# Designed miniproteins, single chains: the designs that were tried, part 68

Each design is a single chain, and the fold is of that chain. pLDDT is the mean over its residues in the fold that is shown.

## One batch from the design tools (miniprotein)

Design m2347
Fold by ESMFold2-Fast:
Structure m2347 (fold): chain A 99 residues (1-99)
Amino acid sequence: MMSVEEIKEKVREIAKEANMPETGEEAIKLIEKMEKEGKSLEEIINKANAILLRGLVKAGKEGKIKMSEEELELLEKLAEAYENQDAEYHKKLIAEYLS
């Protein structure tokens, strides 16, 4: 179980490692807004993950991070699953990738 502060710290760490500071700041601002609006921890995590994954896809397409086309497609689909809070679709995507 993660606190909102732990989620924010993890977002900063991921954004720093991926060299996406602007995406990290965008995700943190959204987390803070959602917390003020009384959104659930699950909704906050899902939206933060979606922003980070979209940022990774953009960085990969721009050549800033080395990724295969298959990895980019998977990340785009995972971002959509998080944006829609579709846990079943997320599970299906991971299962298909691991098989």
Scores: mean pLDDT 76

Design m2348
Fold by ESMFold2-Fast:
Structure m2348 (fold): chain A 65 residues (1-65)
Amino acid sequence: SSADEQLKQQILDLESQKGLLQMKAWVLKTLNPDKQLGAKEAQALEAQIDALDAQIAALQAQLAA
């Protein structure tokens, strides 16, 4: 249905946002070989990725219902 297509598009948009955050985390890790120098920034990125994963899971549940 058109509603299912809208949900699929929202999931793709969130996956794109997640990809950007994962790229930022990779750059941070590469530029900061001492994990302690980037620990707070890495934790913030991890929290944002977790929030996006929760949103994606909720939308996937709507598609399954």
Scores: mean pLDDT 82

Design m2349
Fold by ESMFold2-Fast:
Structure m2349 (fold): chain A 81 residues (1-81)
Amino acid sequence: SAEEEALEKVLRAAGEIQAAMGREIAALRAAGASEEELRALALAGLERAVEALRRIEEELPTKAAREALERAEKELAEFRA
C-alpha cells in the first residue's frame, strides 16, 4: 500500500540521516569541534530530515508521511527558537 511504502521510505531516510550525522559528529569531536560547531551540525541534520520527508510526502501524500513531516518541522522550529 501507499502507506506501507511511505512508512518504509520515512524509516529508511531517518536511518540514513542518523548514520551520516553519527559519522559527522564522531569526526568533528575527534577534530576538537566546539559546541557551536556541533550545534550547527545538529541544525543541518534537522534541515536535511525536513527536506527528505517533504520529498517523500510530495511523492506519497499519506498520513504517515504528513505526520512525519509535521513532527520534523516542529522539531526544527523548536531548535531554531
Scores: mean pLDDT 85

Design m2350
Fold by ESMFold2-Fast:
Structure m2350 (fold): chain A 94 residues (1-94)
Amino acid sequence: SFEEYLAAERRIAPRVAEELERLADQSKNPFARETIRKAAEAARQGNLDGAAIYAAVSLVVAEKQGDKETAEELRRALDILTRAVNEASAVVEQ
């Protein structure tokens, strides 16, 4: 159910926020670091979908600007978020 999805998202969100914060702390790219931190903040608020959208849009912008280093780091952040959303979504198939 949708309620089970929201409960799973809230349960997963703190772990995802911590993973994104660790990724940001390891980043030497200021734009990637700040972008990933903003995604982590959205995740901390329980908004994994919003965090994923923000990361995806920021990745497209970096790719269009030819910023390969930022794009690579944002792709890693998006991979974390995509896996988290898929984990939450699996609950509604039961």
Scores: mean pLDDT 83

Design m2351
Fold by ESMFold2-Fast:
Structure m2351 (fold): chain A 96 residues (1-96)
Amino acid sequence: MKEAYLAYGESASGGAGGVTMDTPEQAKKAAEYARQAPGALRATYTKNADGSGIAGVAAPTKEEFRKAAEEGAQRAGLKMVKSSSDYPPAAPPAGA
């Protein structure tokens, strides 16, 4: 199975999180496992026109979300990253 990444970010104000994959299929798969996680965890998938996408996760608390996301990533075989800035960026343009 292809390597995938789960980007998890916490905000000082409120709880936040997200899952960004290199492909929309991986993002959808991550969202599905997040929905099945125990506790009040919900996942949302947004598809872009170019076929890329992101998945958002909502939870009542940062602690609950982090725990569920970590366990969900383990079950799905994803590498968990603690902040949004750590997820793999879009392919950069080649140098001149």
Scores: mean pLDDT 47

Design m2352
Fold by ESMFold2-Fast:
Structure m2352 (fold): chain A 75 residues (1-75)
Amino acid sequence: HMPVKKKSPLDNRELDENDPNAITAEELEKILGKKTGFKKDTVFDVDSYIDWLKTAAGDSPEAKEEIEKLKKYYK
């Protein structure tokens, strides 16, 4: 299904043309309730974003809250 090297939200911006888990920066900002600093049309893969957040942020409470919000939104 998905390419093996998708570990970063920035990595998947060109690979998401037909991904059902694709999310725009605008939608991501609405879910998280904060600005990401990306253009509204920037596309991320939800699965890769969650994985990256866990890896890069470690035990950050902000990262855990963001992961919960994304999981709730996408079920």
Scores: mean pLDDT 63

Design m2353
Fold by ESMFold2-Fast:
Structure m2353 (fold): chain A 65 residues (1-65)
Amino acid sequence: DKAAQEAAVAALREAAEKAGLRIKSVTGKKVTIEVESDDITSWATGALLVAELSFEGLEGTLVKV
């Protein structure tokens, strides 16, 4: 269900921007999210977005900035 995955990525990108997180890249099913290295709230929000992506069959990763 590619259309549903693309819609989920778009919605999560908007949620990440609203939460102050930056999406570094989106390639196919892989999404990389930038998080503040020492901010637990940033990591927690990023982890939640990764979990949401996983439920849609996408691969999320967090990277420190």
Scores: mean pLDDT 73

Design m2354
Fold by ESMFold2-Fast:
Parts: structure tokens; sequence; C-alpha cells
Structure m2354 (fold): chain A 84 residues (1-84)
């Protein structure tokens, strides 16, 4: 079970990287079954990818405190990736 959860998180991180997302935010309240379903939906895209890349996984506490500073940092990193 724990090893399977880690594998699902890795699949989601690889899928997020394929979408150009630098990080994946996972709430602590997410259930194992939801993680499994998301990973199974993402698996075909990840396996069909020519290059393997991974996004960072960030778990958020059950208090819905997404730090505003963290969101601003994410937006700036995304803008830098879009800008040449």
Amino acid sequence: MEEEKKRYLEILAEHAALLGLPVVVIPESITFEVLKELAEEAKPAVENAKEKKRAKIVEVEDEESVDVDYLEKLEKEIEEELKK
C-alpha cells in the first residue's frame, strides 16, 4: 500500500512535467483511491513520453493554507519558462 502510493505519486509527477508544470500540489485529505485513479489516467501519457521528466510533489496540510508567497513563486517560474 505505501509503496503503491509512492509509485502513483511518481506517475503524477512525470505527467505534470509532460504538461509543463514544475510542481504538483497534493492535499493531505486526498485518498489512496483518488491517487490511484489519477495515476491510472496519467499512465498512458507517461509511458508514451520519449523523455522522462519529473515535477516536484508538495503536500499541503489539512488547514487550507496555500502560502500566497508560494503561489507567487510558482507563477513567476511558469512565466520564466514561457518567456524566451
Scores: mean pLDDT 67

Design m2355
Fold by ESMFold2-Fast:
Structure m2355 (fold): chain A 120 residues (1-120)
Amino acid sequence: MEEAEKLLDEAVKYYEQGNFEKAIELVDKAIELFKEKGDPVGLARALLTKARILYKAGANPDYALELVDKAIELFEKVGAPPELLAEAYQTKADIYEKLGDVEKAEEYRRKAQELREKAS
């Protein structure tokens, strides 16, 4: 499982450098390894990271939303800490804001805030 975490960390570094093509390549490898190991938290984190890369690159917002929704489903299924769910809902809000859907952006921003308050 250490290999999948290293790939995810490397994907984030390329994402921060603006190398979205390499970031996607590495995050896709991390997704595959987390699936093989049956790590739903790792899988959800990798899916959320891929959604953020796509959002930052300005690419395929519908697919980015699907990845966020899958990450939320996985986090809820395993009872992940509220902070991880808050990050997923914040990412969903950011995508809707970029799409000009202000009402949905505000809805998911409120959901993220409620989850952060529960995390104390």
Scores: mean pLDDT 86

Design m2356
Fold by ESMFold2-Fast:
Structure m2356 (fold): chain A 113 residues (1-113)
Amino acid sequence: SMAALQREVDIGVAEIAKGVLETTLPGMLARIPDPEKQEEVRRIAQEAIDTLDEMIKAIEAGDDKKYQELLAKAKELSKKLSELTFPYLPPEVQALHKGLTETAKKLEEERKK
C-alpha cells in the first residue's frame, strides 16, 4: 500500500540520519576547541539520536501522533545542531553553503522579473 511504502521511506530516512550523525559526531567534536561548546554539541546530538530512535519505534507502532511530535522535536534539534556547528565546518564547506544560498536568491529574484 502507499501508506506502507511511506512508512518504509520514513524509517529509512530516520535510520540514515541517525547513522550519519553517529558517524560524523566524533570528527565534528574534534574541530570544536571549546570544551563547553563540545559538551553542548554532544548533548544536543545525543538527544537527536534518541529522538530518531523513538521516531522509528513510533512509525513501527503506527503512532502517527507520537511520530509528528518527535518529527517536530527532531527538526528543532537539527536546527540547533546546525547553528552550533556551522562556524567549525571546513572553510570550503562554509563557502559552498554561501554560494548555494546566493544562487538560490538569484534564481528567486529572476522568477519575480
Scores: mean pLDDT 79

Design m2357
Fold by ESMFold2-Fast:
Structure m2357 (fold): chain A 69 residues (1-69)
Amino acid sequence: SALQRAEVEAVLARREEILSLFKDPELRRRAEELLAELERAYRAGDYDAAMRRLTELEVLLLKEAVERL
């Protein structure tokens, strides 16, 4: 959908900002891998795959937040 495309584009546009949220180097590395796969899926027009990788990135953000609590 157009909304899914817009969400993926917004995340890719803020890639560096998103990566800066990860203080744990292992989680940051995983986030970099997921963002690369997200961009790859987006370029291929596979928005379902892109949305799955976005969900995985959101889980990593939650893990980063929990580790700081």
Scores: mean pLDDT 84

Design m2358
Fold by ESMFold2-Fast:
Structure m2358 (fold): chain A 84 residues (1-84)
Amino acid sequence: KLEEAIEHLKRAIELLEKVDDPNAKQALSLVKKALKYAEEGRIDEAIENLKQALELFDQLPDTREVRIAKKHVEEALKLLEELK
């Protein structure tokens, strides 16, 4: 459900806010945009922003916070794609 995807995005945002890295700040911005689009029911735009965020995750430090945030983004993306 859309509500589950939104909760995953909120959790990813909380975790990314703890990461002091320029690429993490850029990924955070993209995840926040995806959350706004998802809340507006704009699923295609939400998906596109999450795909861009995941590209940046490959450049982030391998920390527990980053790994958990990535899993939340991947799960949100999967749930949003199931709504199409």
Scores: mean pLDDT 86

Design m2359
Fold by ESMFold2-Fast:
Structure m2359 (fold): chain A 84 residues (1-84)
Amino acid sequence: SDRERYRRMVEEAMEVLVTRVGLSRETAELLRRAALTVYEARELGEERVRLSPEELATVEAISQEEADRFEEALVEAREEELKA
């Protein structure tokens, strides 16, 4: 499923951020949860999917630099998947 595929890509990207960039597991986990929650809201078309206060704060506080690093990690995870 598209959701399961996206979940795997996000998980792989988070592992890259932790392992290579040195992002804390705690921060990576919050970003992963926020990304999956937003994805599910879009896929289900539900305007009422509610982020937890912690997830909402993570999404609202994410800097452009953090967003760019997350996007780069997703690209890297995809490239690693293609090489396997």
Scores: mean pLDDT 56

Design m2360
Fold by ESMFold2-Fast:
Structure m2360 (fold): chain A 55 residues (1-55)
Amino acid sequence: MDELKKWAEDSKKTAEYLKQLMEDEKKNGSDSGVRLLEGLYNTMYVHYWSLENKL
């Protein structure tokens, strides 16, 4: 139980960090970098959401 909560917290922190990197890549004009980071962000966010909702 505590381990899943820790994984949810870590996933949330990683998603937040990836979101920041994605905004920085948008400013630099790297479409490839933005798409890669967006994919990682979506994966981490879905993982966080699934753990929070116990799916």
Scores: mean pLDDT 75

Design m2361
Fold by ESMFold2-Fast:
Structure m2361 (fold): chain A 81 residues (1-81)
Amino acid sequence: KILSDEEFRKNAEKAFTEIANSVIARAKARGLSDEEAIALALAVLERFAEWVVSQTPEERRERVREILEEIIAELRKKMEA
C-alpha cells in the first residue's frame, strides 16, 4: 500500500523522532557524551532513510528522499539546540 505524501511524512517524522530518542537514550546509558549520542543517532537516521528510499517505487524515490532529508535536518537542529 502506497501512502499519500502527507501520511508518509507524518509517519516518517514520528518514526525518525522515536528512533533518534531511542538511540540517544541507549548511547548515553552506555557512557557516550551528548555530542557522541547525537552523532550516532544522525548516522542511524541516515542509514534508515537510505533503506526507506530503496524500498520506495522508483517514481517516488526523489520525493521520499526530499521528505526524509527535511525530517533529518529538522531533527538535527532540535538535537543541537
Scores: mean pLDDT 81

Design m2362
Fold by ESMFold2-Fast:
Structure m2362 (fold): chain A 72 residues (1-72)
Amino acid sequence: SMSRVDELREQIERFVEQMVEALERGDLARRTEYIRDAIRLEYELAGESPEEHVARLTRLAEALRQRERELA
């Protein structure tokens, strides 16, 4: 039986294939949808939600901006 991790990897691979096919057709809207869906599954595979990822990057960006101000 396929594990949840293996299932997620297979779904991501399918979305990547569909994204490439959409790009080859010039279907930019469908291409963007497949990218979004693949990214969502990558976050699930990593055990981090998209919201948690954004929050973590926001805190890092704020820390880096503060550091830049201190070095100026």
Scores: mean pLDDT 76

Design m2363
Fold by ESMFold2-Fast:
Structure m2363 (fold): chain A 57 residues (1-57)
Amino acid sequence: EYEVTLIEGADREKVIAELESLGGKVTEIVNDTLFRAEIPAEKIREALMIGGIQSIK
């Protein structure tokens, strides 16, 4: 499970949809700029290229 931090003003719903298209699954919404997700390890680099994502840990 990864912690996904969004850039301020990012469209969270758009980011989540793009993550799900990579095989990701949101597990917890912490706040408007932070959520937790299961992401295939091989897709982490692609996930980091999604507009609106600041970091994945």
Scores: mean pLDDT 83

Design m2364
Fold by ESMFold2-Fast:
Structure m2364 (fold): chain A 79 residues (1-79)
Amino acid sequence: ANEEAAKRLRELAEEAEDPRAAEALRRVGQMLEQGASFEEARAELRRATHEALAEDPSAAAKLSPPFRQAEEILAEAEA
C-alpha cells in the first residue's frame, strides 16, 4: 500500500533500542507492505505500544520516542 512508510518504519526498527519497539515497528511495516490500511497499521501500533508499556512501565523513556515517531510516519503517509 505505501512502500515509503514501510521503509521508514523498518529503518526506525533497526535504530530502536528496545526489542519490543523494534519488533512492533517491523510488524507494522510488513502489514503495510502486504496491503493493510493505515487504520489497521495504526491500530496495531497502538496495541503494541499499550502492551509494551503495560509490561514494562519503567521503559517508557525508551519505548515512547520510537512509537511516537512511527505514529508520525503513518500520519504523514496518510496525508
Scores: mean pLDDT 79

Design m2365
Fold by ESMFold2-Fast:
Structure m2365 (fold): chain A 74 residues (1-74)
Amino acid sequence: SLREEAIEAARQAGEALYGPVAGQAMEDTVRRLLDEGNYAEAARLLREFAESVRKAGHTDLAERLEAISDALEA
């Protein structure tokens, strides 16, 4: 589902940038926002992470984060 893809992408972004503890924290944060129905804030965070992972050289992950962010805002 889109929800599961967003949560997993957030985990991967956090892990790629700052390691597994950060990955878990981002997973938990995005899961909470989606459970609260706050799709706009979840999309904003994924877009911010997309920029950060793109700068770190994770282009494929950045593209996935941007696509998921766009879908959450649709």
Scores: mean pLDDT 88

Design m2366
Fold by ESMFold2-Fast:
Structure m2366 (fold): chain A 100 residues (1-100)
Amino acid sequence: PRTEEERRALEAEVWESLGLMHYSIGKKLYEQGKYEEAAKSFELAVRAFEEAIRLGAPPTEELAEAYENLAEAYKKLGKEEKAKEAQERAERIREEIARQ
């Protein structure tokens, strides 16, 4: 009884939920000073959110925040170029949200 569009929307919701879970884990790890583990959790979060967007979901505030927190974790690890790339991605997502 599900159309292809309805199935895609449900898949996007699952990916968004996975993204939120990894984002929450990353924030807790960052608060504990576990920056390598935090960065990995934020990487998983942004990948999950990006998969939801590929399936037709709009960009979310949580995706922008996940990229911003990923940039901060990369800065703590001395990965300046990766931090810059993550921050620039966060800015693009915020611009996309502002246009909706």
Scores: mean pLDDT 89

Design m2367
Fold by ESMFold2-Fast:
Structure m2367 (fold): chain A 94 residues (1-94)
Amino acid sequence: MTVEESFDTVEEAFQKALELGERMVREGGDSAIVRTAPPGRVTFRVTTHPDGTVTLEIEAEGPEATVRYQMTGVPTADGSLLLVNSRVEVLPRP
């Protein structure tokens, strides 16, 4: 599933990706992609797993670097995702 919406901030796109991950755990779904509209470039990839966990990958392209961030979401009793095992990779722009 691909969803493209205009977001004023990266935080709004992040919250949308978390919302989609929580919904996919409850209602079914394999993957989703959320992007910020141009000229900014931030991509959120959400993948559900058979054990009920979610992988959230974030790629943000900035003027000086591209930042890649990976988190694992574990469903909690209240239906939200607990984010654990964060990794960050910073790639300088050519």
Scores: mean pLDDT 68

Design m2368
Fold by ESMFold2-Fast:
Structure m2368 (fold): chain A 55 residues (1-55)
Amino acid sequence: SLREEARKRLAPDGSGVVTPENAAEFAAIAREAGLPLTGVLTDEMLDAAVEKLKE
């Protein structure tokens, strides 16, 4: 699924937390969607990442 692809892209270690090497991509997605920069992949963050993958 696109949601699972987004999770693997931002947190490939399976922790549900954005890895340091993916922090810039996470920050860009969070800012675009108006979401907090926590580093945790919430459902809202995954939905925002899926929308970016569809574009």
Scores: mean pLDDT 74

Design m2369
Fold by ESMFold2-Fast:
Structure m2369 (fold): chain A 92 residues (1-92)
Amino acid sequence: SELERQQREEERRKLGLERGEQMPKSVRDEVLELMFEISRSAEELVEEWRDPKKAQELLEKGLKKIVEKAKKNSSKETYEKIEKSVEKALKS
């Protein structure tokens, strides 16, 4: 959808992933998709189920999953930058 595309573009800008070629584009796209999915699921837990604790647990688990994905396809320096960027974006 148009709204999803706009949100993904905004998250991509916040992460700065398009500026560097240290990670394959396919891996960057998967990281962005995971971020969007996790953010949406966490929001649903807070708004519909009124369970902010589960939302926090989901965000923590999701961040770990994203870092593991980056770890398989990047150097330690690169995935540490992604971990920090993802954490900042998810809090925004």
Scores: mean pLDDT 65

Design m2370
Fold by ESMFold2-Fast:
Structure m2370 (fold): chain A 73 residues (1-73)
Amino acid sequence: SMLEEAKNILNKIMDLINNNEPKEKILKEFEKLASLGDPFAEKMAKAVKEAKSRIEMEATASLGLMYVTVRLR
C-alpha cells in the first residue's frame, strides 16, 4: 500500500540521517516520497527543501513517520 511504501521510505530517511549521510541523499529519498502523489508526502518534500538545518529535516521525517504509523494502527 501507499502508506506501507511511505513508511519504508521514511525509515530509510531516518537511517540516512542517523548515518550522517549528505543532505543530497536525504532529499533524493524525500523526492521518492513525494512521487507517491499523496498531499502529505508533497508537503513533507516541500518542508525538507525549505529546511534550514539537518535537525529540521530530521524533525520533518519523524513527524511523517508518526503520521504513517498512526494511520497503520
Scores: mean pLDDT 74

Design m2371
Fold by ESMFold2-Fast:
Structure m2371 (fold): chain A 65 residues (1-65)
Amino acid sequence: SAADKRLAAALAMTRELTRDMYARGHSLENILAVVRDLAEKMGLSPEETEAMEAEARREYERLAA
């Protein structure tokens, strides 16, 4: 569906954003704040916002390992 494609694109964007912000020394808390702001500006649902937050946490943990 169009919603599934939009969410997939948002998750890909979240991974790129997390990598970029991590490389610049941002904390997970700062990254999550930016992800939440982005989700709000894109008009995403609470469930889609939670999916983006979960993706950011996974990517951050991968980079920190």
Scores: mean pLDDT 88

Design m2372
Fold by ESMFold2-Fast:
Structure m2372 (fold): chain A 81 residues (1-81)
Amino acid sequence: MESVPKAKATVTLTAAGLSPEQFRKIAMEAALDLGMDDITLHEDGRAVATGDVSNPQLVEDMAARFEAQYPGVTIELTFEE
């Protein structure tokens, strides 16, 4: 069985013009939609989620759609081999 290479994905969310509660809700929804179970909310207004993904393109597409749905939210994706 050929193992599909998995990439470790780190998703960093930042937002401008949102309350802390609103940002927290949006960050949690984004993490769940991207299939990320490990999310850390930072006191400086960042949310970081990590997970192993077999299809980085799907994660990129979902992040782009999420960013388009929530003006002022920026999502940065980092994939490690």
Scores: mean pLDDT 73

Design m2373
Fold by ESMFold2-Fast:
Structure m2373 (fold): chain A 99 residues (1-99)
Amino acid sequence: EEALEPTPETLEEFLKKLREKLEELKKKGEDEVSIKLVEKYIEYVELLLEQSSRDSSSLTEEDRKKGAALTKELLELVEKAPKEVLEEIEKLALEAHEK
């Protein structure tokens, strides 16, 4: 009934919004940290989509290590990023859940 994990459709919508945001940031010449943060969120969501398309039994220790490494890099970028960019990313995630 309840899903602990987001649906593939929700992840695809979030990914689309993140890619559009990345292009906008690059066009406006925003700071490198903000650009890198969005790029790492894109990588993270792509990893979640790939894992969601596979059976849990097919997930390897290497898949878990990739997820952990990306999460660590993402958290380091989050600490350095402007609050405004973080708030915008959170809004995009919420909008993806709302369609």
Scores: mean pLDDT 75

Design m2374
Fold by ESMFold2-Fast:
Structure m2374 (fold): chain A 96 residues (1-96)
Amino acid sequence: MREYIREVVLSSGTVATIIVEQDPNDPNTFTVTVFFEKDGKFYVAHATAREVDGEVVITWSPVGEEVFKTLSPEDVEEIEAAVRELVQEAFDELRA
């Protein structure tokens, strides 16, 4: 079972922790969990990641979309970029 963890300091100074894990029921799927604390509150967003025709496709849960509304557009873009990079690394390692 493969697990990848990355910590990202966002432009706002918020620190986000990204965890990418291989789905035990589907080896072609990764689960994505993003954790961060803002204004004394802890937020968790979940996504599913798959590779389709060589492209990484990330599907955020409805709760994850609501959580991202608490962040600036710049912070959200930085999280999405970091998640995409980490998921791509996971698929590349699976392929090797």
Scores: mean pLDDT 80

Design m2375
Fold by ESMFold2-Fast:
Structure m2375 (fold): chain A 98 residues (1-98)
Amino acid sequence: MKKRLEELKKKLKEAILKSPQEKVIAAIEAARKVVRENLDGVDRIMADGLLNEARKYAEEGNKEKAAEALVATAEYLESLGKTEVAVEMVEAALKTLE
């Protein structure tokens, strides 16, 4: 699982940098949907906070910082032992960036 998540994080950063702003925002909201379906309480609030930072950077046109914040959300999920949720979140974002 760890190797797959590392490969997905790299693909996500590259895809965000190549995508128009509207698709980056849509990808962040797709990631948020996965978080909200799989997390509750404080964990959900913390993950939502990281996604709010990603969205602010995307709206400012700062794709690099938006990508960093979205990757940080996946790393936060991994730190909770929820690596499968992190993978699902990154895959949902990547699908939106197609």
Scores: mean pLDDT 87

Design m2376
Fold by ESMFold2-Fast:
Structure m2376 (fold): chain A 104 residues (1-104)
Amino acid sequence: FDARVEALAARFYEFLGLEPTPETTPADVRAAAHAQLEMEIAEKYLETKNPEEAAEELRAAHLELYRALGLDEAAAAIEAMDRETWLERVEFLVKQYLQLKESL
């Protein structure tokens, strides 16, 4: 298993205050890692003064991680997105992240 995927999943469990069980499947680990990756995209975007520039830097940095998650088709789709469509996706992830934080 890719160490980056395992590290993302571990951070997601820590964020929720949960621990993996012996019944945790590789699919569960990938799902947790994917959720954490989207949260980290949202969090880094919120920390920047230049949203458009930050969104493009995050796209480049995170495509490698999407591929490590086995999301090759999703990674290709994200890479092919125009700047406006990707920015809208990042803004959607930010809204989801803030809503999740308010629920915890």
Scores: mean pLDDT 75

Design m2377
Fold by ESMFold2-Fast:
Structure m2377 (fold): chain A 76 residues (1-76)
Amino acid sequence: MDPEELEREVERSLATIARSVADTYSPIAQQRGKSEQEIKDLQRMADLLRERQPTSADPDAWAALADHLDALVQQL
């Protein structure tokens, strides 16, 4: 019912998921021959974070996470 609380909860969950994805791909970002599907998945995550732009969460941390995923895509 409180849209602020709901938004904060969704933003926390999404940030946690995105961070886990980034951590998973960081050690393998230097690998050649990554599937197009993996690259698209990372791009989709970055785009979702960038488009969402949270109202309650730290926007700087949110943007930094999106940029980090984008950078991983460029290294793949």
Scores: mean pLDDT 66

Design m2378
Fold by ESMFold2-Fast:
Structure m2378 (fold): chain A 82 residues (1-82)
Amino acid sequence: MTPETSEELRRIAERELPELEREIEEAMENIEETPVERLVGLVIRAIGLELDVELSEGASEELRERARRVLEKAKELLRKSK
């Protein structure tokens, strides 16, 4: 990757992970009312952002930890949707 591409991926993750984490928490609070398509979408977004962080050579341990935590929360949300 070019340095600018790696930087952009990191900034995207820094911006979008907190928002995604909030959306996952809101969906978990309203799990009975949350459509399966939304749950799947949250998981796909969490996977994508975790990959963005993985590919970002300059990502901090804090950002990597957040990405892993958000992905695990999304997986838990999907498991609870039964």
Scores: mean pLDDT 80

Design m2379
Fold by ESMFold2-Fast:
Structure m2379 (fold): chain A 92 residues (1-92)
Amino acid sequence: TALAAAGGLAALLAGLVAIRGATTREGLAAGIAAALAGIGAIFAAALGRAADGGRDALAGGLAAVRAGVLSGNPLAVALGALAVALGAAAIA
């Protein structure tokens, strides 16, 4: 459960960083999607739904990596990759 919550927090932070650096509508949409998935992962972890939280963190992390690549923001890419790793660990 802690891994899913940590992954969700990483996805939320990555999404927020990506939104701040967004220069395109696609990058902004991906950043928003990552932030929402991160919030969903934290909620799922709080409800004891660790597998659902892990999947949400993984999805949010991938969206954050996409947003970071589109905006050229290495912090969003790094935080998104961390969210993917923590989400994968939570569902393993």
Scores: mean pLDDT 75

Design m2380
Fold by ESMFold2-Fast:
Structure m2380 (fold): chain A 75 residues (1-75)
Amino acid sequence: MEEVEKAAEAIYRAVEKAALEAGYSEEEARKLAEQAAEAYRRAAEAGDEEGVEKMRKEGIEAAKKLGLEEAVELL
């Protein structure tokens, strides 16, 4: 549970930063980040191991591209 929340938070930060750099407003970036984090939590709770692994991998790649080394460690 704790680790799922840490990974969801890392995904949130990566998506928020990516959206802001893509020119989305702060409000739009937060909405996109929350949707991504919620999708991850839902997949983890449903036992969708392949979905969770895919989201984690995509989150790691996004975080690396954005220079979010601390977020990579949480995924």
Scores: mean pLDDT 75

